# Designed miniproteins, single chains, part 108

Each design is a single chain, and the fold is of that chain. pLDDT is the mean over its residues in the fold that is shown.

## One batch from the design tools (miniprotein)

Design m3767
Fold by ESMFold2-Fast:
Structure m3767 (fold): chain A 99 residues (1-99)
Amino acid sequence: MSERIVETAVRLTKEIVENAETDPFAMEVSLAMLLMLIGVLLTIGKRHKSLEEVETALRAVRAALETAKELNAPEYVIEQLEEAEREVEEALEEIRKEL
């Protein structure tokens, strides 16, 4: 499951970059889907105090961020992914303190 989620995050990131200048609607849809994927994993992890889901979210957002930087994605996309990474890292630390 984790591997497929990371692969999906990378694919969505590539779609964001490919559509950035030619199809702004498709680009925003792919970005929304990527952020939703990370958000769902984070919500499940927090709700059930599951480290596996939050660690998967961290791997997914880091893979997406590295792909975005490598492909020179728009600055605001990189900034949104960096913010998502920070939120996931903070959630991991919080859950570990409660265990």
Scores: mean pLDDT 85

Design m3768
Fold by ESMFold2-Fast:
Structure m3768 (fold): chain A 99 residues (1-99)
Amino acid sequence: SSIKEQLEAIKKTLELLKKGVSVEEIEKMAEKEKNEYMLGIARLLKPLEREEQIEVLELAIELEIDPSIALELLKLRREGREEEVEAALKKREERLKKE
């Protein structure tokens, strides 16, 4: 399933980052392997520092959300916008209940 493939790409990218592989090297690997999910993740993380790259993917795995949503939630948390984080999580729970 596409959801399973996305989750595997997130987990693989996180493992590589924790092993000290750069996001630039992960992008090259994704291009070579034609892994569109891993390529999208690498491009999303490229502007971030390593610590934030890892935090985004750990949050994405924990909440079972897209890394782009995890990044937005982390930005809101850094700005002290806890109410907006709670609203986003509630909206996700409502989507899961409809599926």
Scores: mean pLDDT 80

Design m3769
Fold by ESMFold2-Fast:
Structure m3769 (fold): chain A 91 residues (1-91)
Amino acid sequence: MVLEGVGYALRGIGYLLDGDKKKAAEYFKLASKKFEENGDKGSSYFYLGQAYLLQGDKKKAKEYFLKAAKEYEKEGDEKKAEIYRKRAEEL
């Protein structure tokens, strides 16, 4: 299940490197769903943010990056929380 989420994320990155933003966004949404099913809310929100960013929806991307930052903060990963807050601020 977590492995499936990682697999979809890697596939999404592959499509992104090939310039296929639509396929990349689809696979990042699939990754997000798998991470959510496994209780990894931080990764789920992060990949949703990436999918919306690729679709040009900066407002939703910002919202989900902030949600990801909050989940990482709850897990004690303040460094990741700061990175994703900064990423949201730059949108």
Scores: mean pLDDT 84

Design m3770
Fold by ESMFold2-Fast:
Structure m3770 (fold): chain A 90 residues (1-90)
Amino acid sequence: SEDEEIEKIRKKIEELFQKVAESLPEADKEEFGKKALKIILDKEEEYNAGKLSLEEALKAIIEEVIKELEKIDPEKAKEFKEEVEKILLE
């Protein structure tokens, strides 16, 4: 189903997200991790409330996480975006 496919993509993106977070400078890791978790939880709440589809929630998480990453490391944000686009094309 479409939901099963989106869930698989979500897991791949979460794994990529964890790898990029772990690659950040120590001072930035905690702040980025907290902001990203808040974004994920907020969008999951909107999805559970029926305000967003699973696809819309995933897309919003990706976009907001990239924006936060751009504030810390624009090059890593670009690399993250390119890797996400590869996952979405497969």
Scores: mean pLDDT 78

Design m3771
Fold by ESMFold2-Fast:
Structure m3771 (fold): chain A 61 residues (1-61)
Amino acid sequence: MPEKVTVTVTVTAASASKDALQTAIVQAATQAEKEAGGHIVDAKVEVSGNTVTVTAVVEKD
């Protein structure tokens, strides 16, 4: 059975600009995959001001 792990990563962007938030989302997603050792199969992204929270379901390889 494929093993799935839920990982939550919170990153504070330099500002609430589109560019800074997009960079933070990519950083959070990359960190989630590295921490779990697999590939993201489902993700929820929440943005509050300049704080980005990614809750990712990662399937272990």
Scores: mean pLDDT 80

Design m3772
Fold by ESMFold2-Fast:
Structure m3772 (fold): chain A 82 residues (1-82)
Amino acid sequence: AVSSVTIREFWFRSDRPVDELSGPLLPSGVHEIRYEAFEDPATGVHYLRLSMDGSNSEEVREAQIRQLEDIGLERVGPVVLP
């Protein structure tokens, strides 16, 4: 479990299950990067929350965001799930 005062969160959405898109992309054991997939059962919209320790460089953060966008996830603002 990672608990830090400086955590950066990025939200993405997809009309397809994000587990199929994001699962193979998590770099093991590097820079405390976490992916959490969510589904809104009322709308069928899928969301992915990317969380990174603030110690990660700007280049690492930009690369991870770009990688998720490249596979078809759309970056959105923070999402409140029911």
Scores: mean pLDDT 66

Design m3773
Fold by ESMFold2-Fast:
Structure m3773 (fold): chain A 68 residues (1-68)
Amino acid sequence: SIDRIVEGFLQLLDELPVEVAVAFLRWWGRELNIPEELTERIVAAVRAGDRETLVELLREALELVEAR
């Protein structure tokens, strides 16, 4: 389930320093060929501490991967 993957990501990100989380998300975006613009929006949400936007953007990214 996408919801379970998002929950797992949020738990992982909560344990990481912000810059480590950002580096991980950029690697993850490249690995899954997620659009760079979407990856940078996710990064901005992490830096802002905007959990609601982060959840929405992570779901959007995972749905794009599933649509292939």
Scores: mean pLDDT 83

Design m3774
Fold by ESMFold2-Fast:
Structure m3774 (fold): chain A 66 residues (1-66)
Amino acid sequence: SPRLESLELNMQRHADHLLSTLPRDDAIETLERVRKQTLRYVREHHPDDYEAVRQRLDEILDRVRS
């Protein structure tokens, strides 16, 4: 889905920016907050996309933690 791809790209870009400006632990904490806010938004406005978005965000966070 173009919407899901756009959301994933925007989250990855945000993650890259945070990792370039903050210590890793602070970047991860900020991304965890953004993840929670994004998933709440998706649940409300695009509930059919919730599980797909959750999986993509979890994959991004897993890569950052690696």
Scores: mean pLDDT 84

Design m3775
Fold by ESMFold2-Fast:
Structure m3775 (fold): chain A 68 residues (1-68)
Amino acid sequence: SAKELALTWQRAVQEALAKGEEIASKIPGATISVEVEGNIVTVTVEGPNGKYKITANGETGEVTVEKL
């Protein structure tokens, strides 16, 4: 249903943002950026020594974390 899809999207986005904030809190000088492309939300945490990419799929509710 449309309500279940909206809740899946909302939860996936909130989880991705929460993970991004958690990672950024452990990295002095880290910045967070958010990019939306269709049903995919990408939260990038960029620190002085590397990047983390958190991807949320609004259709499936899947949230993944990748160190770049």
Scores: mean pLDDT 81

Design m3776
Fold by ESMFold2-Fast:
Structure m3776 (fold): chain A 86 residues (1-86)
Amino acid sequence: SEAERRLAELERFVAEVEERLARGEELSDETLAEAAVGYALLGRLERARELLALVRDPLLRVAAEAALEGASAEEAEARAAALAAA
C-alpha cells in the first residue's frame, strides 16, 4: 500500500539523517525540518522536537512546528484506534 511505502520511506530517511548526525555532519534546515516531521509521524515526538530546535530559519521552524502538531494528533488518533481494535 502507499501508506506502507511512505512509512518505509520515512524510516529510511530518518535513519540516514541519524547516520549523518552521528558523523557530525551539518545538515540543512530543510533536512532537519523534514526529519522532525518524519519522526513525529513515526511517533518519536521527543526526537522530532530535538531536531526542530536545530532549525535556524524562523519561518521554516514555525511551518515545521505546525506540521509536527498535526502529525502528533494523527499519531495519537491512530494509537487510540489500535487500542480500541485490540
Scores: mean pLDDT 78

Design m3777
Fold by ESMFold2-Fast:
Structure m3777 (fold): chain A 71 residues (1-71)
Amino acid sequence: DEAALRAQADALLAEANAILQKKEASGKPLTPEEKARMVALFRELARVYAQLGLDELAERYAGLAEQAEKV
């Protein structure tokens, strides 16, 4: 169901944005747990976008997850 996949992507984006907003409000770097959660969220977004046939978005989020994992 395309609508369910889009809703899932929106929920994942909202969670990622909440982590980033908390970082901006605190002025502190992301904790190791917050970094791990961001990596997981980006990987889930890549999977959802791939299932939607949005291959360019899927590749971009997979790349973001790999970059985040290297730090």
Scores: mean pLDDT 83

Design m3778
Fold by ESMFold2-Fast:
Structure m3778 (fold): chain A 94 residues (1-94)
Amino acid sequence: SAKEEAVARMRELVDAMAAALAAAGLPQDLLDHIVLAIETEIQLFEEGKVSIEEMLEGIEKFLAEVAPQLSPAAQAIADAFLAGLRAVAEEYEA
């Protein structure tokens, strides 16, 4: 389904972000916290408990709250990830 494809693409973006954040030197505990929070929002969307817009709002709010803990390199990675999620959401709603 379009939803299964969107979820799969978003999970690929999470994996790419996690690898890039690890390479940028993000502490493991913070990396695990970020991945778990984002995967939780994706799961709520997958289960039909939130809309894709509500999922994006939750992820954007979470990333804004952790931003002070991120290096400039890690922030650029998070920004690229968020842009990728928005592209998946736009295609899903088309």
Scores: mean pLDDT 90

Design m3779
Fold by ESMFold2-Fast:
Structure m3779 (fold): chain A 91 residues (1-91)
Amino acid sequence: MEEVKKKAEEMYRKLEEEVEEYIKKRNRPLTEEDKEEFKKLFIEKEVELLRELGFPEKYIELYRKAMLEGSISEEEKEELTKLREEFEKKL
């Protein structure tokens, strides 16, 4: 889990730098549409990282759903927690 947190932090740092460079290169202010595009980019990069770290596909699917929708059902939350705990036991 420590490795996961460190890699996630490094990914977010690099992605923030990419977003800042994108803003600097634009000839206009950031719009609501640009913010939604960045949000999707962050989620997709995080999903990619989780796959590389060996997280179960079902965990990744539920995580992506939670991030995009901002919420998931109580049953989905319980399943997400269970899948995470099972994965952590293998580390």
Scores: mean pLDDT 73

Design m3780
Fold by ESMFold2-Fast:
Structure m3780 (fold): chain A 100 residues (1-100)
Amino acid sequence: SRKEELLEQIDKLVEEAQEAIKNNDYEKFQEILKEIEDLVLEALNDPSLSEEEKREFVNYVIEKLEELRKLSKDEKMKEDIELTIELINEAMKVALEKLK
């Protein structure tokens, strides 16, 4: 299903982000956060996904980002993750208002 494909893509990006954190690769880490953001925006604009599937996907992504934040020892990386979570929450709110 499309939802399963999106979840698999997030799992891969999260694994890549964990490696970037481990290697202290800020450039790669920033690239991956942008890819996660773009994937969330793609999912929120996908007409084949229900509102419920969009909510479940976004909540899953936020949980994974919070796990990455806890794994990071770098305050800048933690701040970048927090900003990404805030942006994703705002994007979901805007997208769901359009479905009303």
Scores: mean pLDDT 85

Design m3781
Fold by ESMFold2-Fast:
Structure m3781 (fold): chain A 97 residues (1-97)
Amino acid sequence: SHMEELRARRMEELFRQHDRDELKTIKEIVEEYIKNGDREKAEETLWKLLFFASPLTARLIRLVLETDNPEERLKIVKKALEMTPEEQEAFLDELEK
């Protein structure tokens, strides 16, 4: 049991780090789109990331894709980067009410 608990904790830490790195990539995609105006390329890249994202990160990508304003897209991603996974879930649940 103790070794299973240690493994579970390490896997959780790795998944949390991976999700944070994915959000950083999403932020860079949105920032590049704001600079260059290439909406179609940015949205295509976000759709591709959606297929490989964790359930929580997939919810955030969907929210970004449903948000038409580029500056609001960036605000969502920046806000998510400041949150824990638990805070991100609560944020998304509140918006989906």
Scores: mean pLDDT 81

Design m3782
Fold by ESMFold2-Fast:
Structure m3782 (fold): chain A 90 residues (1-90)
Amino acid sequence: SEAARLAEGFRAAAADAEATPTDNPEMQAAAVEALRRAAELAAAGDVLGALELAVRTGRELARRYASEEEVAEAEPIFEAMLAALEEARA
């Protein structure tokens, strides 16, 4: 049930992202693709893999498209999320 709810959440997030007007269509396309892939992993029962993909993609998109200030603020959050996911795998 958790995997199914997470898959639904990622599908909804992908649809919302795709429908949102943007000045950066390349970033939006990458985010939508990653959210759809995360939904597929969650639907297959890989909850931790789905969450890790979403977090890692968010970090890569931030590094590529966000300002240095925004990246500096976001990096500790992404690292904490990835550390929590690694702990959950143990």
Scores: mean pLDDT 85

Design m3783
Fold by ESMFold2-Fast:
Structure m3783 (fold): chain A 90 residues (1-90)
Amino acid sequence: LKEELLERAEKLRKLAEESEDPVEAEALRLAAEAFRAAAEGDFERARELLTRALELAARKEAEEEGLDLEELLRAAREQVDAWIAALKAA
């Protein structure tokens, strides 16, 4: 699991460097740090970082696509909770 999380963190970091959108780049960097924190066993830090990443992405999507921000933020929180639960179960 640790190796898989570190591989995903590195992939997200590279996507952040390749992104032309500064908001997308920041969200990807936060997600990369979240996967790295999870690989280190710091699930509280991983949850905090991934929540920030998904909230940033949700706000951008709501602004650009006219989607319901509250619904997107709720979905983001549910995804983070599910991810942390899956990591703890592994």
Scores: mean pLDDT 81

Design m3784
Fold by ESMFold2-Fast:
Structure m3784 (fold): chain A 80 residues (1-80)
Amino acid sequence: MAKEIVELAAEAAKRRGISYTEEEKEEALKQLESLPKVEQEIALIRAKAMVEADELIAAGEVEKAKELLEKTKEEIAKLR
Protein backbone atom coordinates (compact mmCIF):
# COMPACT_ATOMS: atom_id res chain seq x y z
CA MET A 1 0.00 0.00 0.00
CA ALA A 2 2.60 2.61 1.03
CA LYS A 3 4.70 2.01 -2.12
CA GLU A 4 1.55 2.38 -4.26
CA ILE A 5 0.74 5.71 -2.55
CA VAL A 6 4.27 7.04 -3.16
CA GLU A 7 4.17 6.07 -6.86
CA LEU A 8 0.74 7.69 -7.36
CA ALA A 9 1.87 10.86 -5.54
CA ALA A 10 5.05 10.97 -7.66
CA GLU A 11 2.96 10.67 -10.85
CA ALA A 12 0.67 13.53 -9.76
CA ALA A 13 3.75 15.62 -8.88
CA LYS A 14 5.36 14.97 -12.30
CA ARG A 15 2.21 16.30 -13.99
CA ARG A 16 2.79 19.52 -12.00
CA GLY A 17 6.49 19.74 -12.98
CA ILE A 18 7.85 18.34 -9.70
CA SER A 19 10.23 15.35 -9.82
CA TYR A 20 10.79 13.27 -6.70
CA THR A 21 14.29 11.92 -6.14
CA GLU A 22 14.68 8.26 -5.16
CA GLU A 23 15.76 9.44 -1.68
CA GLU A 24 12.58 11.53 -1.31
CA LYS A 25 10.45 8.55 -2.41
CA GLU A 26 12.24 6.27 0.12
CA GLU A 27 11.70 8.76 2.96
CA ALA A 28 8.00 9.20 2.00
CA LEU A 29 7.58 5.40 1.92
CA LYS A 30 9.15 5.08 5.39
CA GLN A 31 6.91 7.82 6.81
CA LEU A 32 3.75 6.30 5.27
CA GLU A 33 4.62 2.82 6.65
CA SER A 34 4.87 4.37 10.15
CA LEU A 35 1.30 5.78 9.95
CA PRO A 36 -1.77 3.92 11.28
CA LYS A 37 -3.46 1.72 8.66
CA VAL A 38 -6.47 4.07 8.47
CA GLU A 39 -4.19 7.01 7.55
CA GLN A 40 -2.49 4.87 4.88
CA GLU A 41 -5.91 3.94 3.42
CA ILE A 42 -6.93 7.63 3.39
CA ALA A 43 -3.64 8.56 1.67
CA LEU A 44 -4.20 5.84 -0.97
CA ILE A 45 -7.78 7.03 -1.65
CA ARG A 46 -6.56 10.64 -2.03
CA ALA A 47 -3.63 9.70 -4.28
CA LYS A 48 -5.81 7.60 -6.61
CA ALA A 49 -8.46 10.34 -6.77
CA MET A 50 -5.87 13.01 -7.66
CA VAL A 51 -4.47 10.96 -10.55
CA GLU A 52 -7.94 10.04 -11.87
CA ALA A 53 -9.18 13.65 -11.52
CA ASP A 54 -6.14 14.91 -13.47
CA GLU A 55 -6.92 12.43 -16.28
CA LEU A 56 -10.60 13.46 -16.37
CA ILE A 57 -9.69 17.17 -16.48
CA ALA A 58 -7.19 16.52 -19.30
CA ALA A 59 -10.01 14.75 -21.20
CA GLY A 60 -12.32 17.76 -20.66
CA GLU A 61 -14.58 15.85 -18.23
CA VAL A 62 -14.54 18.47 -15.46
CA GLU A 63 -17.95 17.46 -14.02
CA LYS A 64 -16.81 13.84 -13.64
CA ALA A 65 -13.65 15.07 -11.89
CA LYS A 66 -15.81 17.07 -9.44
CA GLU A 67 -18.03 14.03 -8.76
CA LEU A 68 -14.95 11.86 -8.15
CA LEU A 69 -13.52 14.37 -5.64
CA GLU A 70 -16.87 14.62 -3.80
CA LYS A 71 -17.10 10.79 -3.59
CA THR A 72 -13.51 10.74 -2.32
CA LYS A 73 -14.41 13.12 0.54
CA GLU A 74 -17.36 10.87 1.45
CA GLU A 75 -15.18 7.72 1.47
CA ILE A 76 -12.60 9.44 3.71
CA ALA A 77 -15.38 10.55 6.08
CA LYS A 78 -16.53 6.90 6.38
CA LEU A 79 -13.01 5.84 7.48
CA ARG A 80 -12.73 8.75 9.97
Scores: mean pLDDT 79

Design m3785
Fold by ESMFold2-Fast:
Structure m3785 (fold): chain A 99 residues (1-99)
Amino acid sequence: KEEKIRKEIEEIKKKVEENPKDVDVLAEAIQRLFHLLLEADEELQKEIEKEMLEIIKQGLRAQAEEEGRPITDEEIEELAKAILEEIKELAEEKKKEEE
């Protein structure tokens, strides 16, 4: 399972690198990483969280650019961390519901 999850992470990263400004691709990547987070062991969860944070930051930048709203790196960092914490809480709730 670990090797399968790592392979999916690499495929998601490649797709994001090919489409770095496509908000739909970034949203799909976050959704896929969320599902992997539900199946992953603690070590792999930390790796997924790191990748999610980077993609969330990219999504926030792309959305702000499309909307013509300037956003600072500090605002992106703060918002991305807040979004990741909400995602982590949702993942923990979902794991408890399945057990």
Scores: mean pLDDT 78

Design m3786
Fold by ESMFold2-Fast:
Structure m3786 (fold): chain A 80 residues (1-80)
Amino acid sequence: MEEKRERLERLTKEGLELKKEAEEAKKDESREGVLRYTGLAVRLVGYQTELWLIKREAEREGDKELAQMAEEALKELGGK
């Protein structure tokens, strides 16, 4: 079973790559670009949900370091 910290790192890496693709798609104002951006944005919400669950589990278990790492990852994926 993948440890929570390893899962956090994997989800953060994959989510950041997905966010970069979404930002690239956002620059394309064509119909294809809008559809691609929308699909990527929905997938990114999935990654944010998984990171939020890791944060909640870490908080429940008293792992303040892991909870902080998850919070930082969520801010990076959902930042302005």
Scores: mean pLDDT 78

Design m3787
Fold by ESMFold2-Fast:
Structure m3787 (fold): chain A 88 residues (1-88)
Amino acid sequence: MMSLEELKEKSEELAAEAIRNYYLGKYEEAEKHLKEIRELFLKAPTLEHKEAILESLENGLKMAEAHNVEEAAKALRKLIEELKEKLE
């Protein structure tokens, strides 16, 4: 079982790599990183773990917007909305 801190760190690393790959035009690689984040969210054992992943994605969105990586920002917004709906 991954700790909340480890899960948040891993999610932040994956989000950063996705943003970097979108910036470089490597969309397939960026999508693989987002898919890995989605899988981490689905496997997360508690609501607190799922919320930690969402916080990491929201931080990633702010970073993408700050660097004007529009495709990354769009993909992250879509993923955040999808995952928030799954918390119902």
Scores: mean pLDDT 85

Design m3788
Fold by ESMFold2-Fast:
Structure m3788 (fold): chain A 68 residues (1-68)
Amino acid sequence: MLDEKKGLEAGKKMAELIKAKDYDGLDKLSQESVSDPVLREVVREVAEKLREIGDSIQKGLETGEPPK
């Protein structure tokens, strides 16, 4: 089973990175800090989705066009 302590620490770091809107940090965390392969893949997928959302928001701010 997952190392629950590692999972909790990873979850806390993810929450901090999400609050900071550091999507690159989330992707890095999934590769380096998450020992469980299943949880690592989930963290990576979440990071990718948040990256897409952040990129859409940034594009809207830069181009003056709202995200679709």
Scores: mean pLDDT 63

Design m3789
Fold by ESMFold2-Fast:
Structure m3789 (fold): chain A 71 residues (1-71)
Amino acid sequence: MKVTVYVDSTYTDSEIEELKERLKELGVEAEIQRTPIPGYVTILDEDGNVLAHGTTVDEALKKLEEYLKKS
């Protein structure tokens, strides 16, 4: 599955690489983009549907794992 992840502008390139590795462990290929909107992480599918969001990466990833278990 391919997803797009939006993270706020405080995320470093190293944090983005770590997030990509965590998503790859779940079997997910990710494009990660920074947004100027602070305070959340949003994960979209290839069609632009919101699969998961949270105020932290860990919250969004937990919601994504639950989505993948249902699929």
Scores: mean pLDDT 77

Design m3790
Fold by ESMFold2-Fast:
Structure m3790 (fold): chain A 66 residues (1-66)
Amino acid sequence: MKEKVEELKKRKEELRSKIAEAQRNGDTQQLESLQKELNSIDKEMETVRKELEAQAQAELEARRNA
């Protein structure tokens, strides 16, 4: 899980750099593709975060009620 989050974070940073470069060059097609990739990564990160939070909460509840 943590490895996956780190991988996604690094990919997001790389995409941000590429988006800035595409904007500077006026490469609209490249910008559109990179923006779509960024949105996909954002959604994936949000899903992983929610899953981790739900798991942590369930574990905590089990320990409190046990």
Scores: mean pLDDT 78

Design m3791
Fold by ESMFold2-Fast:
Structure m3791 (fold): chain A 104 residues (1-104)
Amino acid sequence: TPVETYTPSQQDDFEKAITEKTVVLLDARGSKPLSKEEVESILNYLLENYPLLGAAILDGENILYYKKRGEKEVKSKKVKSLEEAIKLLEKEFKPEKILVVPSK
């Protein structure tokens, strides 16, 4: 599965980088801690506004939260690294692409 890091050099590039077979992973390891409600809100926002297969967040405690389009529940799993998070998303979603969005 191709893994691409989103470089926010141009504002319109994000929409061009995604498809209905793309999973977006927000790398939030450098960000402030997120509540469960904030995680659910962000994942639902991404799935409502973009034609994604799924969306995921990796937090500062290395907990991966992920939601697949059409599923009601957000799943979570402790991982050791970004690389392990990517491998888990490849296994769970079988996407054509994973787009990693770093925290700012």
Scores: mean pLDDT 80

Design m3792
Fold by ESMFold2-Fast:
Structure m3792 (fold): chain A 92 residues (1-92)
Amino acid sequence: MSPVERLEALWDEFNRLAAQLAAALAAGDIAGARALAARMRDLVREMERVFREAEPTLSVKEATLYRFRLLAARGELFVAERGIARAEARAA
């Protein structure tokens, strides 16, 4: 599998987990949402690792795209973690 194929697969998996996390929060499943957020953190770390290893072989266009996606993924994870914290506060 090429580094680009790996980054695409990790990005697709991240988006699937993000959708599942949104559904868990809507259902009041705070424990499930926390488990999904932990998996999303692991995926972001793996995307960062793969990107660092691949970056010298990527075109400028590809490198720009994957840097932008990493920033977007970190932002979504931050929003998700804040959503979980708010849900936990309401449950207390």
Scores: mean pLDDT 88

Design m3793
Fold by ESMFold2-Fast:
Structure m3793 (fold): chain A 72 residues (1-72)
Amino acid sequence: MERALELLMRGGVLMIELAVKVLISEGEEKKKYEEKLKRVAEIENEVARKIEAGTLTEEDVERAERELEEIE
């Protein structure tokens, strides 16, 4: 559980950082940051949903961690 909470916190911080980049960027750069922000939100939502359902696995956490690293 602790790793999952750390993952949600890390993703939340990343979303704030990406939202700022979206705000100060223009054109194609803005679109790239918007796409990244959307993906982080989807990862966060999936992990949170599985925590709520009590179905979160270590594999789910590892997959989400890898995806967040790719986006960062």
Scores: mean pLDDT 82

Design m3794
Fold by ESMFold2-Fast:
Structure m3794 (fold): chain A 65 residues (1-65)
Amino acid sequence: MEEIKEALKEALEKSDDDAEVLKVLKEKFKENPELEDKFSELAQKLVKSVPDNLVELVKEVLEGL
């Protein structure tokens, strides 16, 4: 839980641009594939609406943690 929360927080702190957030997340998921699985599960459980972009998706998941 804490590891995925810190990963998402760090991605958002780097940039508000979807491409940069995606790049940071891909690098973290490559280093720890468990984070990708956890992100997918959390997105399904915590997202209350369909987000318009990746930044909003990450924010909704982070707020739900």
Scores: mean pLDDT 72

Design m3795
Fold by ESMFold2-Fast:
Structure m3795 (fold): chain A 79 residues (1-79)
Amino acid sequence: MAPLATLSPEELRRLLEEQAEREVELAVREFGLDRERVREILERAVEVRVRAVERGEDPLAAVERELGEELRELAKEIE
């Protein structure tokens, strides 16, 4: 596996979008979460992560800054 920073923005986006779709299916199947809500949050996380990598920023720190509140709310529903 190549480090995420060595992927093109297009390749990174595709990989993250494929991962997000799998995570949506798991969240719905295992935790009974709202599919559209999970998809919206994860799609926004993909965009935040891609832009962070393009800027040389830590993608995890960028997601926490932009979406941390929404992700914490979602995590509370999982318990």
Scores: mean pLDDT 75

Design m3796
Fold by ESMFold2-Fast:
Parts: sequence; structure tokens; C-alpha cells
Structure m3796 (fold): chain A 60 residues (1-60)
Amino acid sequence: SDAEEELQKRIEALLKGVPDSKLITTDMAQRISALLAERGDTSPEALVQAVREIFDEELG
């Protein structure tokens, strides 16, 4: 869907601007996208929160 495509592009753009973006794998990016889709929230705040949650899961 257009919303899924827009979300994917937005995530990619934001991940490029994140310090240590090299630590965000393709699998992590997919999990972030899935988490946002499940929550039905595509705000920048929801994206930041999802990134933190996935990072905490991966890094301990």
C-alpha cells in the first residue's frame, strides 16, 4: 500500500540520519516497520520509540 511504501522510505531516511545507524541491520529495520504497522502509529515519536525498543532488545 502507499502508506507502507511511504513508511518504508521514511524509516530508511531517518535511519541514515541516526548516529550509529550502521548498527541498525536490515532485520532491525524490518522489525521497526512491523512494530509501527501493528501499533497503527506512524508519527516521528512512535518511530523514535520503536527504534529504542528494538535497540534495547538487540544491545541488552
Scores: mean pLDDT 68

Design m3797
Fold by ESMFold2-Fast:
Structure m3797 (fold): chain A 80 residues (1-80)
Amino acid sequence: SAELLENLKRVKEDIERLRELIEKETDPEKLKQYLKGLERGIELMRKIIKESTDPEVIELARENLKLLEENRRLIEEKLA
């Protein structure tokens, strides 16, 4: 649906903004809070990819999943 596509585009913008926050963050407790949010986002994107029949929705959810996984890797590197 058009509403779902617009929602996924907003989610992409939120993920990109979160990346900037993660890059600047040095507090391990805040990084752990971001990590929990990212895990929920990853689960949601995977669900959308599995359940959707709309190729545009699947493509955008896959893009969002990739960005979320990149943010998770950055947090894991900062916490190591």
Scores: mean pLDDT 89

Design m3798
Fold by ESMFold2-Fast:
Structure m3798 (fold): chain A 74 residues (1-74)
Amino acid sequence: MTVEEAARYIVERARELGVDPKELARDIINLIKIERGELNPLSYQPHDVVYPVVADLRSKGFTDEQIIEAAKLV
């Protein structure tokens, strides 16, 4: 699976969930940064829908670095 395939998956999921794909992509990047201690969770609250999207991408074998790169392509 390529980073471009992950980017298309993020766009498709955002449209199914009725959210802006660029906002979902930003929330994905910010969630991973929060989990790695690079961003204060009190300064930013991601949408609830971001958690299952990131979990699904991880279950498909994508690394956090690949997920961030895919989100940047959205």
Scores: mean pLDDT 78

Design m3799
Fold by ESMFold2-Fast:
Structure m3799 (fold): chain A 78 residues (1-78)
Amino acid sequence: MIDELVERLRKALAPYLTPEQVDAVAESVRQALEDLKTKPLDEVISELARRLAEVVPADHLTQAAVLASNAIIEAYDA
């Protein structure tokens, strides 16, 4: 279920990001999962990366992008 996947992502990000940044990443991932219903995977991942760059500090951006992209791919393969 999407809620469980997003909650798992929040827990993985909590040591590296503020609660507000974690919420912003979770919302971006929820939007990406909705976009996945109507858009190709590569377009969804590209838009997600752009949104994450706006909310995540540069020193944690790669980690957040990897975790968020893995969540989208897991949902796509389900």
Scores: mean pLDDT 80

Design m3800
Fold by ESMFold2-Fast:
Structure m3800 (fold): chain A 68 residues (1-68)
Amino acid sequence: SDEEDLKLIQTFVEAERAYLEDPSNKELLRKYAITTEKLGELLKKLGMEHAAEHLFKLAEKLREKLKE
């Protein structure tokens, strides 16, 4: 639903900001990685393939920092 989509976008923005304020915090990095990937999946569903691709690459980079 549009309401759930907006909540995911808000969660993404909050997760990014929290991580940027404390970049050594592995839990915030993990949350940022997960929400980035979920937002990428949402954008792909909405037909925003280029934006989704960018977010998937960002999520992969964040996971590399976690040593996944």
Scores: mean pLDDT 87

Design m3801
Fold by ESMFold2-Fast:
Order: C-alpha cells, then sequence, then structure tokens
Structure m3801 (fold): chain A 97 residues (1-97)
C-alpha cells in the first residue's frame, strides 16, 4: 500500500511538472496584464502543490493512510487540508521525538 501510494504521488508530481512547464511557455506569449495575472496565479498554485507533494514523498514517517488522505485532498484542490494533515502528522512526530 505505501509503495503504491508513493508511486501515485510521484506520478502526480510529474504531471504537475509538465503542467508548470506548459504554463511557463504560455506566460511568455501573453500581452495583457489580466491574462498574465491569471496564468501566474495558476502556476503559483500548481508550484505550491508540487513542492508540498515533493516534501511529503521525502518524509518516510508518513503512513499509507496519511498519503491517501493527502492525495485525495490535493485532488479536490484542498491544499489547506493537505498542508494541515501533513503538518499535524509532523508535529505529532516531533512531540514523540
Amino acid sequence: ELERARRELERRIEELREELERLKEEESTYTTSESLARLIARRLLLSTERSLLEEILADESITAEDLRAILEAVRRGDLSFALAYAFSHKTLEEFQA
């Protein structure tokens, strides 16, 4: 289960990297401030999601159940829930250390 969840996370990170590259290319072609602002906002959101998932993948203390919950929250676009869940897990580990 854990290795399957990690593989799914890795696939999601790869998808985000591809989407981010596409958005960067689009940014260079836009001439209106509004269109550019929307692209930048989307790129920042996806970049944040990618960074979060990369940190989660690197954290070997996270369980398969935690990874599934975080991935599901991310799929819903609920980065705040994903962050809160990951942070809660990390805080508990720090308290027990």
Scores: mean pLDDT 68

